Designed miniproteins, single chains, continued (3). Designs and how they scored, part 32

Each design is a single chain, and the fold is of that chain. pLDDT is the mean over its residues in the fold that is shown.

## One batch from the design tools (miniprotein)

Design m9089
Fold by ESMFold2-Fast:
Structure m9089 (fold): chain A 73 residues (1-73)
Amino acid sequence: STLEEIEKFSKKLLEWLKEAGIDTSEFEAVLNDFIEKLKKYKKTISLEDFKKNILETLESRGLPKEVIEKVKK
């Protein structure tokens, strides 16, 4: 399901951030809140739209280019 893909992507993203030595606490909270809202309201969103929204948010917060490149692969 799309939610399973979003959860898998979010977990992978957090793993990459941890590997890069970035404190994931704030990003984990943001991702968990977003996923819980999708579950609560039973909203359908594409994985591609989710990736776009999350990457734009993280880029605005100064996420390193190396981590963004790992996310795209």
Scores: mean pLDDT 71

Design m9090
Fold by ESMFold2-Fast:
Structure m9090 (fold): chain A 66 residues (1-66)
Amino acid sequence: MSIEEIAKEVTRMVEEGKPPEEIIEYLKKNAGLSDEEAREIINAVSDAPTREEGEKIVREHLKKKK
């Protein structure tokens, strides 16, 4: 799965109010992130003023990790 697809899905899940645990499992499975890394992304996306900014935050975190 591409970074762009992961960013779009995570931002959608946060917007829909999915439980943090579900989003963490998604990130662990699809991006190889730890629980700590996934929580950091979720918190940053939740604080983002727009969906577009949320998607940018996810993409930047995934690129920085690699």
Scores: mean pLDDT 78

Design m9091
Fold by ESMFold2-Fast:
Structure m9091 (fold): chain A 69 residues (1-69)
Amino acid sequence: SLLEYLAQAQAVVDAGQAAEKAGSDLATVRAGYQALIDVARLAGDEETAAKFEELAEKKIAELEAKQAA
């Protein structure tokens, strides 16, 4: 149902933000964003999936640059 989809999407968003806040490693952050993208795509929400893909690419690049410093 739509309510179940929204609850699942919110849980995945919360998990992704918690991973970022905790300073999790790159693999964990990548997995979190991939889960968000997958949930949005399964729901047919390509606009949200595209936003998460752009955020993931930018955020991973920033984290990689920070680790290299």
Scores: mean pLDDT 72

Design m9092
Fold by ESMFold2-Fast:
Structure m9092 (fold): chain A 72 residues (1-72)
Amino acid sequence: MEVEQLKKEYEEYKKKIDELRENTVRADQLAQSGDPELAQQYQQLRDQYMTEIGEAEKKANELKKKIEELES
């Protein structure tokens, strides 16, 4: 497997993580500033994004380790 392909996949996961992190910040701010009835909905949305970040970080870490093994 070509290292360049793994690096591209790693960068795509990093972009996804960055987007999800921005979304979690926005959801957290809305939970704090908004209607109390909406706070739970925004908290659930934040939790969903955090789960997706965790999955993406796991895949990114696996790719990074594989790249390091191939470059060593």
Scores: mean pLDDT 79

Design m9093
Fold by ESMFold2-Fast:
Structure m9093 (fold): chain A 110 residues (1-110)
Amino acid sequence: MPSLEEIEEKAKELLKKVKEAYEEFGDKFSEEIKKQLEELLKKLEEAYREFKETGDLKSLEKMIEAGYEIAILLRNASKYIPELKEELEKKAEEIEKLLEELQKMLDERK
């Protein structure tokens, strides 16, 4: 069974990957998509803080939910910015892989 510390480290990796996506692609998005990504990143950061402070698995579930919404947003943005399609899909895939790992850790703790 993964420790809370191991889950926190993986959750931190997810947050880092999302921040990297925001820094790399944010200014290339429409104002609407950029705002949606900023709002989802804020939700992810708030859920990460709650998990770090409490160890509550419900906070981890919120992180996973926000992470999947971000991955979907990046995949949808690839249709809006076809020149970045490969890069956006790759970043979404990297985020989805981390989310799958976190979901497995969550399921092993239940």
Scores: mean pLDDT 85

Design m9094
Fold by ESMFold2-Fast:
Structure m9094 (fold): chain A 90 residues (1-90)
Amino acid sequence: MLSEEELEKLEEISKKTGLSREEILELFKRFDLDGDGKISKEELPLFIHQLTGKALSDEELEELLKKFDKDGDGKLDFPELLDLLVEVLK
């Protein structure tokens, strides 16, 4: 179950992208190829592009990962991903 903070971030992303909360969650699930609840660094640029229409450079991606990949595993869990998407959509 999502926290109140996660739901609020989902609503902001939904409003800015025109996608429903359900569509955002289904995209996350689709890109979670390992079923570990995380999206890999390799999948992240495609996920962001499909969700926001923005193409990130390798430099922008590295800066975002350094800021939001709190465990340093090269993957983002759903809360970390929501923080990153809010930053990208500023």
Scores: mean pLDDT 78

Design m9095
Fold by ESMFold2-Fast:
Structure m9095 (fold): chain A 73 residues (1-73)
Amino acid sequence: GLPQSHRNLLKDLLCKNPDLLAQLQAGDAQARQTLYVAAQQVFKDNNLSTVPQKDLALAAEVVLKESAAECTG
């Protein structure tokens, strides 16, 4: 699974981007690709290692559900 440091940054990214969060909740495939690219960049910007896309995809499903409860639109 994704380390907690990476998951926390992924949640923060989604909460700061409500339009992206809404598109992801609607099942937009383009939005998922945008999320993966943006997440890997945020990890690099915070001196964290990039993660395999498969681990990021699995974590994104969990974080999306959690973000729906924690992020106010």
Scores: mean pLDDT 78

Design m9096
Fold by ESMFold2-Fast:
Structure m9096 (fold): chain A 60 residues (1-60)
Amino acid sequence: AQAEVRAKANKLLEDVRKKYEGLAAQLRQQGKVQEADQVRKIGDEILARGKKVADGLVAK
């Protein structure tokens, strides 16, 4: 049960990572480096929080 929940959470985190990386790359290609950096930072924060939650679902 917990392993199943963790696998599902990790899948969602991977999907979020790909979306934010794609957006940041596209903004960079358009010369919007500042916006690309902001999107990447937001994505990293969301992924870090999501990873902590996923770990908590199994460990506690």
Scores: mean pLDDT 76

Design m9097
Fold by ESMFold2-Fast:
Structure m9097 (fold): chain A 95 residues (1-95)
Amino acid sequence: SMDSDLKEVALEFVLRFASLRQYQGLSPEQAREESIRYVVREYPDVVSEEQARKWGDRFLEKLENSKLNLDITNPGVMEQLYQWSVDIINEIRKE
């Protein structure tokens, strides 16, 4: 279903963003841009570039405002990031 496809893309976005931040040392802005480019390239039938850009921007704003410590090895943190990502993309698709 479209909801299942969006959840998969949301998971891939979060994992890519967290890995680029934690393991590659990219800035939040660089990790956002690369993660947007990745999901648009790999899942063009699920998310448009415009939708992915709005999604990445809102995700980064929420992360910065939350003071959440990004730790890819912490399942509670990764679950929270995943849920934010799912909620944001669902809001964008209703616009």
Scores: mean pLDDT 84

Design m9098
Fold by ESMFold2-Fast:
Structure m9098 (fold): chain A 109 residues (1-109)
Amino acid sequence: SKLKEIEEEFEKRVEENAKKVQELLEEGKEMEAIILMAKETAELLEKLVEELKKLGADEKVIELLEFLAEKYREVAEKAKKAKSVEEAMKIMREAGEEVKKKVEELEAQ
């Protein structure tokens, strides 16, 4: 199944990204870890969207994943300008609240 191949590749990339983030955290580079996680997650979601569109996936699923990719891109850009890890975490939380609202809007349809 092409979908199963996409899922396996997605899981592998998530694991690889998690290892890179963990290495940065072990080096005390918390800000760089947040930025890397957000950037790599956005790139992964953008690739997932492209593959799922080719498979004719549900339009609501595509819309949610595109929204997630956009929010992770926004987090990565804003975190680069953040003055503290606390400010970067606030940016992540605010993006998470917008994602939760988007999920609720799509589920109500």
Scores: mean pLDDT 85

Design m9099
Fold by ESMFold2-Fast:
Structure m9099 (fold): chain A 67 residues (1-67)
Amino acid sequence: MARERLLDVAKRIGSPEVLKLAEEIASLDVPEREIQRVADRIAGVYEGTKDPEKVVEVLKDELERLK
């Protein structure tokens, strides 16, 4: 499930702020396709940067956009 994948990616990154933002996005009444897109985006950002702070910035941007 896309929401489960988003939370699994956030847990693997290991940042409490990343997990909190991922949980907020997963709770939104948005199509599963949008949740899947966010999960793919943060997985790619973390793989490319290894920087949880950049993932936080991406999740804040996505949360503002999806509200």
Scores: mean pLDDT 85

Design m9100
Fold by ESMFold2-Fast:
Structure m9100 (fold): chain A 84 residues (1-84)
Amino acid sequence: NDGVVNRLNEIAAQLADEAPLVAKNIRNIATLIANGASKLELEIGLGMLLIQLGVEQITGTLSEEARKLVDEAIDIIDEYLKSL
């Protein structure tokens, strides 16, 4: 789905400076979607993103704007998984 892939890549680009590991995880999921990866592969990718967010939450490093972008990415990925 080009729209999903494009939006996830836009979000990742906006996060690249503040949260590079979160941005990398979002880009990896966008690549998996673009390549037609299995639901299991996408669920693993989402799990990795959520673990990285747990680390960022403990360290208190994410701005409010960055957190909104991450929440948008999670919602996009979750809705895409539900569509499979």
Scores: mean pLDDT 84

Design m9101
Fold by ESMFold2-Fast:
Structure m9101 (fold): chain A 60 residues (1-60)
Amino acid sequence: SMSTSLTQQSDDLLKQSDSLFDQGDTADKNGDTDTANKLYSQSTKLSEQSTKLRKQADSL
């Protein structure tokens, strides 16, 4: 169903967001603050997209 598809896509984006956040933490610990900030920004954007898709799924 469309709802199931949106939920799966939301979950996938959340997992990708978590992965990018972990990569950002690694970069920050290595002193690469510019790379860390970019990865954190990308993580946040994916998390926001995940939330939007989850809300759409819940409305169906």
Scores: mean pLDDT 85

Design m9102
Fold by ESMFold2-Fast:
Structure m9102 (fold): chain A 115 residues (1-115)
Amino acid sequence: GKEESILQLISAAIWAAMEGDLELAEQIILEAADLAGLSDEQKQRALDLMRDLARALREGASATEVGDLLVSLLETLGLSQSVVDAARAAVAKNASSSQEEMLLAALKAALQEAR
């Protein structure tokens, strides 16, 4: 569905950011925002959150800090409360994990809820 497609784009953008390709990450987030039907103000908010998330990843921020930014990005992209709550629960469960393990768990939980 539309929500699953948006989540797949968010996942791709996060992995691009983890590989250091912020330009690609921003391009993919704009595609997700367009698919979500976001206003220009909401698109700018999504871009700012993607940039903050990329910075947190690069600077070795905690799994909780990275996860909170991911949850905010999901909310901004208009994902349902159940999908956002599934991601938030996975972030909390993986607070002591690596950034990568937490991101994999949170995105997997969100995708399973969106089906």
Scores: mean pLDDT 89

Design m9103
Fold by ESMFold2-Fast:
Structure m9103 (fold): chain A 75 residues (1-75)
Amino acid sequence: MTEEEKKLAEQIVRDALAAAGVPVLDIKVVESGGYINVVVTVPRVTPAARALIEPIAKELSEKLGKPVRVILDEA
């Protein structure tokens, strides 16, 4: 993936989580096995945070033209 695609993915994830009041500690974007994996580290995985995964993954898949997985990791 390009640097611009990576920045776009990080920005979309940050904006969506910030709008929902979910604090973000780290974001990693890694292309592996034909998937774009977006690993988001949060202080606590809540049901509200989990509910955002599918909408974010769908938006990113549409914008990047590749399948996207959004993974929540807890610090």
Scores: mean pLDDT 81

Design m9104
Fold by ESMFold2-Fast:
Structure m9104 (fold): chain A 77 residues (1-77)
Amino acid sequence: SALQEATRLFLEAARALYIDKDVEKARELVVEAGRIAGIPEVGERYADKAKAAGEAGDIEAALQYIEAAAQAARAAL
């Protein structure tokens, strides 16, 4: 289902950020999850905020933006 696919991508985004410290990969995964959930603009906004926070070293804020995107995706599906 779209919900399962989007959820998997959000989990992979969090892992890319937290484990691999790959903020660009995390951004790409959040954008893809947003497209699957039918909220591409919302997904892109949260992806950009997560990237900015991650680049600033604020991993907590970046993870919160990924979670906010996941909540928006669940509400849209």
Scores: mean pLDDT 88

Design m9105
Fold by ESMFold2-Fast:
Structure m9105 (fold): chain A 77 residues (1-77)
Amino acid sequence: SELDELKAEIEQLIKQIEELSKQLPPEMQSEVQQAIEELKRLIDQAYKEKDIEKLKQIKTGLQQLIDLIKAIIEQLK
């Protein structure tokens, strides 16, 4: 269903962020990991409440985070 599809898409985005974060300095990797743990908490809560709107917002936020990490990697060369 839509709820399960959103959950799967979000999990894929998190895996992409984890992979990209390996290209960052260790200090930044720690910050990204902390952000991911907080996001996982919010995702679990939204999924439990079946809050499709919240999950869509989280998905958008994850995509923005991916774009930010890519920009940082580009700047680091």
Scores: mean pLDDT 85

Design m9106
Fold by ESMFold2-Fast:
Structure m9106 (fold): chain A 67 residues (1-67)
Amino acid sequence: AMAQALRDAAIAALVKGVNAYHEGKLEEAKKYFQEAIDLATQAGDSNLAAAAKRFLEEVEKEIEKKK
C-alpha cells in the first residue's frame, strides 16, 4: 500500500537523520528529518510526523548555537 511505503520511507529517513546527528553532521541530519516529516505527513501518520518534528527542533537548536 502507498501509505505503508511512505511510512517505511519516513522511518528510513528518520534513522538516517539520527545517525547523521550522532556523527555531528547537523545540516545532513536536518535534511533527513525534514524528509521524514514530509513522508510521514503524506502517509497520514501524525505521530511519526510529530516525532520527526521534535528531532528537527533539537538539531535546529544545535545549529543555531554554532552561529
Scores: mean pLDDT 84

Design m9107
Fold by ESMFold2-Fast:
Structure m9107 (fold): chain A 118 residues (1-118)
Amino acid sequence: IESEINKLLEELFNLANEVIVQNGGSPLSVPVLQPEDTLESRQKEFEDAKKDFVENPSVENLKKLIIASYKLLKLDPTNEEALNVLVGTIKMMGTKEQVEKADKLAAKLRELANELKA
């Protein structure tokens, strides 16, 4: 179940990266996950990135927010706000096919994350 969740998260991150590149952005680097990172530290990184993006909605701040969302979801796959960053990016800038794929990936991730939480 954890392996399946990780696969779905990687697919969503890659799809968000594809959408950024298609819209003229530079590629997202897959973040190196630090083993010493806590849920609290990743939540703070996400909140800081979200604040930066709200104040200045640039492509660079969006990329930072996507990376922070992915890192947070790796420790807390039930975090709807972080998941909505990945899915919302694809819905805003992606093709119809990319949006449909993102919705399917997110639905499956929510199903498995709820199973893990129970």
Scores: mean pLDDT 80

Design m9108
Fold by ESMFold2-Fast:
Structure m9108 (fold): chain A 93 residues (1-93)
Amino acid sequence: SSALAAIRAAFDQRMAAENQRLVALIKRVDAAPSPEEALKIIVEETGEGPRPEIVEKMRTEYGFSDEQIVVNHTIALALRRIGDLLDEELAAL
C-alpha cells in the first residue's frame, strides 16, 4: 500500500506539471492573433505541426476552417502528451 501511495503521488506530481505546461500552451494559442500564428506557437513549443497532407484533407474533404484545424491539432498534441506520460509511468512499474 505504501509503495502504491508513492507511485500515485509521483504520477499526480508529473500530471500537475504537464497540466501546467498544457494550460500555458493553450493560453498562448488562445491569445494568438490568427490561426497561422497559433500553429507557429504550437510548432515552436512541440517541434511539430500538422502534416500538410492532413491539413489539405481537413480543408477539402471535411470543410474545416483554419481555426478548427488548429483546435484539432492542439487536442491531438494534448492526447499524445498524456499517452507519453502514461507510457513513462507503466515503464517505471
Scores: mean pLDDT 69

Design m9109
Fold by ESMFold2-Fast:
Structure m9109 (fold): chain A 65 residues (1-65)
Amino acid sequence: MEEELKKKIEEFNKKAGETLKQIADDLHAARAFLAAGDPEEGRARYQKVLDEAVKKLKEIKEKMK
């Protein structure tokens, strides 16, 4: 039981870390759209990625309960 729990925690931490890395990469890419000289489209894309990132972070937080 305890060993199985530790394995699940380790797997969760790995997946959470990968998700956080993906969010960071997506935000970095979206920021490039803002710099590209189309501020309205870039802002909309950045906001969409940010909203998706917040949703993913909330899902991670709920799974930690």
Scores: mean pLDDT 72

Design m9110
Fold by ESMFold2-Fast:
Structure m9110 (fold): chain A 59 residues (1-59)
Amino acid sequence: MPALSEEQLEEIERAGVLALVRTGDVAAAREAVRAKIKELTGVEVPEDWSIREIMEAFR
């Protein structure tokens, strides 16, 4: 997977946190993270990956 800048990783993390705060649903937070990664890189992350696994893969 392509490495992301600190700014891009922060933006992805913020998208996930905002979704979690709004919905209280970890699945919604994960979808927000996946959508942001696709927007920034064009890469589709597997649905079975946790937010932690996603963030670790892009460091």
Scores: mean pLDDT 75

Design m9111
Fold by ESMFold2-Fast:
Structure m9111 (fold): chain A 90 residues (1-90)
Amino acid sequence: MSVEEAVARLTDADGYIDSEELARLAAKESGVPLETAKEAIEALERYLGDPKGRLNAERLLQLAKFYNVRTVAELLQLGLEIKKLEERAK
């Protein structure tokens, strides 16, 4: 599934993504444990730094375009790479 399709399906009326459903979708498409997918999505939430601590749909689409991320599986990989960068900065 493309990032754009996932965002369209999982975005609420306030413009925020259901992060738990996104993590489940990413886990299913990538064949990784749900816990690993949740860690990746949480890293994306921290990276985007939304005041509500939630995954904003518009910001996620901008991030995906910037890093040329096309699919939910590629989005998972981006989240895992961001987590690795956070751990290296500590």
Scores: mean pLDDT 83

Design m9112
Fold by ESMFold2-Fast:
Structure m9112 (fold): chain A 74 residues (1-74)
Amino acid sequence: MEEIDREIGLAFAEIVAAILKIDGRHLTPEQLAAAHEEARKLVERIAEEFGLSEEDKQRMLDLVDETAARVAAA
């Protein structure tokens, strides 16, 4: 059960990162920064709800941060 919850949490983090990547191209720098912060908070909540390890949570946060940075640079 925990393993399935972990897979769902990781999939959700990937979806959040993908949304940031798509929407970021239409956002102002201020809106992108706000979306990045909201995405990080969402990942933290999902990690807590699904009981993800700190390592897995950090991996998801890194994915969100990297995606936001790439969008900001584009």
Scores: mean pLDDT 69

Design m9113
Fold by ESMFold2-Fast:
Structure m9113 (fold): chain A 62 residues (1-62)
Amino acid sequence: SPERQAAALALTKAVKRALDEGNPELLLKESQRVADAVPDPELAAAIRRAGETLAQWLKEEL
């Protein structure tokens, strides 16, 4: 769906910014912002979980 594609793109951009700035907390903030903008509660929950998982992974790699 266009909504899922937009969310995936926004999350991808957040990952890039977090890596560029060396700040995994930025990914958590951005994923929460993206999830809050999504009216689908299942998609919103999936975005939050993905953001948390990716932020933890980045924190271990940075």
Scores: mean pLDDT 78

Design m9114
Fold by ESMFold2-Fast:
Structure m9114 (fold): chain A 63 residues (1-63)
Amino acid sequence: ALTAEQKARVNELIRRLQAELATASREELPGLLRRGAEELKAVAPSLAARIDAQLAAALAAIA
């Protein structure tokens, strides 16, 4: 389970990533998704496996 502070930081990172993805070119998407996944895992390491699985699915969807 995440602490309230970790949840707040995760929400902030997700909002920032969504804003970046909204203006990104198709070619930039893989790099932004990988960076976002690493930042999320740094804040919430207990969710690393889920984050990695979602990253793999997102990368496959845009390939």
Scores: mean pLDDT 82

Design m9115
Fold by ESMFold2-Fast:
Structure m9115 (fold): chain A 76 residues (1-76)
Amino acid sequence: SMLEEKAEKLEKLYEDSFRGLLARNPDVPREQVERYIELTAEQFKKELIKAGASEEFARKKAEELRARLLEIADAA
């Protein structure tokens, strides 16, 4: 669906942006990284809802993005 394709593209953009931010800021405290992830997931959820997604779809996608960004942070 169009919403699924939009979500996938936005997920990739957020992931790539996050990796770049971590590379440029190697000394950032974990608590600040986690706050950034939380704000990013919330923003993603809001963007999907504005695009016409259901609350359930947007919540699930935001939770998946949050988990992925945490995995990226843990691997860095």
Scores: mean pLDDT 87

Design m9116
Fold by ESMFold2-Fast:
Structure m9116 (fold): chain A 97 residues (1-97)
Amino acid sequence: FADALEAALAPRVPEAEAQARRIVAELEPELRAEFSSVVSDEELQERIRRAYTAAAQGLLAGLPLEEAREIAWAAARDPMGSSAPIIELLRARLAAR
């Protein structure tokens, strides 16, 4: 499974990264509006980074743009930054397709 997944992901990396950056650019104003008064700039940047990572992983796994955006938003809003719920979401979305 891992080898097949790695082979399938390799040619999609540049497109997934470009789309993930676009998703994060769209989410950044919303994240700033929600969190900038309650968290430090450093923590806000970490939340934005989590959104990027989640979006890129979702897109690389073959999720449509809208689902990748939802996962990115969920990752940014998670106060603990846990990767386990994001992995479970990715697995569930892929199983549903």
Scores: mean pLDDT 68

Design m9117
Fold by ESMFold2-Fast:
Structure m9117 (fold): chain A 66 residues (1-66)
Amino acid sequence: LTPEQQQVNEISQLVQDWVERRLSEEEMLEGAREKSRTLTPELQELLRDMVRMALKVMREREERRR
């Protein structure tokens, strides 16, 4: 894997772990903050998009539980 592909995989894994409740929201946000410090602007945009999509999915799940 290229370093860029590795970073993308790490971002995807972080978001997936949070969505699947293996990480708390606080742990996911801290992990995203740490990763964003080493990311290119393009990968930072990808991270923001992934987090935004995951938040939408989690909101839908929470609405169904209420």
Scores: mean pLDDT 73

Design m9118
Fold by ESMFold2-Fast:
Parts: sequence; C-alpha cells; structure tokens
Structure m9118 (fold): chain A 91 residues (1-91)
Amino acid sequence: GPPLYRPNPELMEFLRSQGATKDVFTLQEIWEYLTLAIQRGKLLRLDVDPRLVDLSGTPLGKLFGVKELDLNDTEGIRELILKHSTNLNLE
C-alpha cells in the first residue's frame, strides 16, 4: 500500500481539527485535510489566482511557517507535510 506517516503533535492537532480520527496517514489523506481546511477558511484568492492560498495570520500558516501557498507547487507542499511527520517505512 502507500507509505504511512505519523504526524508530529502540531500537524496532528491540525488534522484532528479537520475531523481526523486516526494516528497514521498517507500523504494523500493529509493533502485532503489541507484542501478541506483551505476551503473551510475561504483562503483561496479567487479574484487574483485560484491556485494561490493566503495563509497569513492562519493556524496553518503558523504550522508550516509560510504566508502563502501555490496549490500547483505539489512538491513544495509535500516537503512541508514531510517536515511535520515521521515516515513509518524508514526507521
């Protein structure tokens, strides 16, 4: 199956705030919670660029240490998720 990751406490708190009930996740599942939070917060800059997310002053921006996300930067977002989790397939 896909690789499993254990979020750090800060990422876990974020995931639980979005309705997560388990302790280990795939990258796809974490990405789905991230996009859900962006939609719930109405953080998309639809009047400028629908790919750009304003995270300034948000809990998610504080968690990742960034003020803006480009949703087309899938590799950059993946790196942010991996920085806040432990890969269970590599000890």
Scores: mean pLDDT 75

Design m9119
Fold by ESMFold2-Fast:
Structure m9119 (fold): chain A 61 residues (1-61)
Amino acid sequence: AQAIAEQQKALEEKAKQAQELYDGALEEIKENGKPDEGVLATLKAAQAELAKLKAKAEALS
């Protein structure tokens, strides 16, 4: 069904974006050596979003 395929594609796209934000924030912490509150907030938000997206992907599977 097209609708399911589109939903899975959208979840994959969002998961990729959240993962990139998470990885970027980790790199910024490593490079700067001092964690910024905004960067830490981005890490937490990205982790929460990834967890929600994984749960939704499993429900669609």
Scores: mean pLDDT 75

Design m9120
Fold by ESMFold2-Fast:
Parts: C-alpha cells; structure tokens; sequence
Structure m9120 (fold): chain A 69 residues (1-69)
C-alpha cells in the first residue's frame, strides 16, 4: 500500500480517501499492487482526456476494462 499511497496523494488530490478505499478493495479481491497502480494510472488518463480528447479517453477506458477482466 505504501507505493499506492504515494501515487494516490500525488495524482488524486481531494479524492485520496475514496481512491485508497478502492485500492484496498481491489487488493482484497486478489489484484496485485502493480495491477492496481496500472488501473489507477489508466483512470487518471481517462479523467485527464475526457474533456479534451474523448477518443483517447475511450481507448484508456477499454484498457481499464481489459485489465479488470
């Protein structure tokens, strides 16, 4: 969780608590910390692009779906 915690604080300001709870839930569901970190990075990329480049946001969203598979 330490590595995930650093990422959350850096990249999810104002949503640290909610993002941390999500990460903990995913760990309990059997995801590795590496998989969770990749998931969080993809979510951030979707959010960053959703209003400026919806096509790229959609591509990142599909990668999230595949990772969660």
Amino acid sequence: MEELEKYIKEHAPGLEEATRRLAETMLKAGFSEEEILEYLKLIELVKKNINTDKEKAQEYAKKLEKLLE
Scores: mean pLDDT 74

Design m9121
Fold by ESMFold2-Fast:
Structure m9121 (fold): chain A 50 residues (1-50)
Amino acid sequence: MITDEEIDAATAAIQQAVLNTVLEKNPSKVKQSDKEALQKRIADLEKRAA
């Protein structure tokens, strides 16, 4: 059975991969504040998965 924790962990991994891809392609277009907001959301999802 897939748990909510496993779903949240998978979602966090996907969001981290998207962030890494965006930074790789357009680092100058990603503002520091947007990067911090995405990292906070990933951290919140990981905390929820714990």
Scores: mean pLDDT 71

Design m9122
Fold by ESMFold2-Fast:
Order: sequence, then structure tokens, then C-alpha cells
Structure m9122 (fold): chain A 64 residues (1-64)
Amino acid sequence: KTHGEIGLAAREVIETGDPTPLKEVVSEKEYEMLLKAIEAGRQAGALARAGVPSGFGGGFYKTE
């Protein structure tokens, strides 16, 4: 196992939505943790690309 293999599997999950490659290179517990990390990364990336709205009053990912 290398960081490269896990990174490629994570990239495929992001691009295709198919979690199968990730399951082949990590354990079930690692798989769940990586899925959460990938989802958080997609959310952050989408927000960075769209720009953060000027109104911080609410509606962004736990304003607390």
C-alpha cells in the first residue's frame, strides 16, 4: 500500500462516484473515514470555486 494507490482510488471515487477501488486498497474502517474526508474535500472545493457569499449570517456548514 502506498499513498499514491489510496490517492488514485480516492480520485476515482470523486470522479465516478464508484467506491469500489477504495474498498480494494483500504480496510472497512479506513474506507468510511476516507469517504468522509473525500466528502468534506468536495464540499470545501465546491465552496472555494463558487466563492464564499458575503453574508455570514447563516447557511454555511455550521456557522458556529
Scores: mean pLDDT 60

Design m9123
Fold by ESMFold2-Fast:
Structure m9123 (fold): chain A 90 residues (1-90)
Amino acid sequence: MSEQLKLDVDAGVILIFGSSSGLSDLGEELAKQVLEGKMSAKEAIEKLKKAAYETLSEEDRKFMEEVRKAVEEGDYQKAMDLVFDRWLSR
């Protein structure tokens, strides 16, 4: 099993989260550092999470809290529906 494939997937997830949060430049930089072995995927995700939280409106923070609660309850269907409904309303 290729360790490189895991790094590529992790970098892809970081890029998607960065783009979805309006932090594409930061996401690209963090993805490069993960691919170069200079940073773990966990550290990169925590940096994106912190930056996203600092840029989110109160409405966005409430939305993310609702998604987080659904995930913590194991209701992944509800979490996905919340994300897709918000995406489709734009």
Scores: mean pLDDT 69

Design m9124
Fold by ESMFold2-Fast:
Structure m9124 (fold): chain A 71 residues (1-71)
Amino acid sequence: SMEEELTRKGLEAAIEELKKGNVTAALSGLHDLETLPLTESHRPLLEELLKLAKEVSPRLAEMAERLLKRV
């Protein structure tokens, strides 16, 4: 669906911001994703996000783990 595609693009954007060291932008993006649909198709991106987040921000890692539990 269009909303699932928006979720995918949001996750990709958050991952890219995190790779650039923009933790605040990544956190803001993840907050916006809390109201969007999550499906099994998003699991690989959420797992990549969690792996990166664990290296830079405990709060961001916790948010990524909460999103993974919704899948």
Scores: mean pLDDT 84

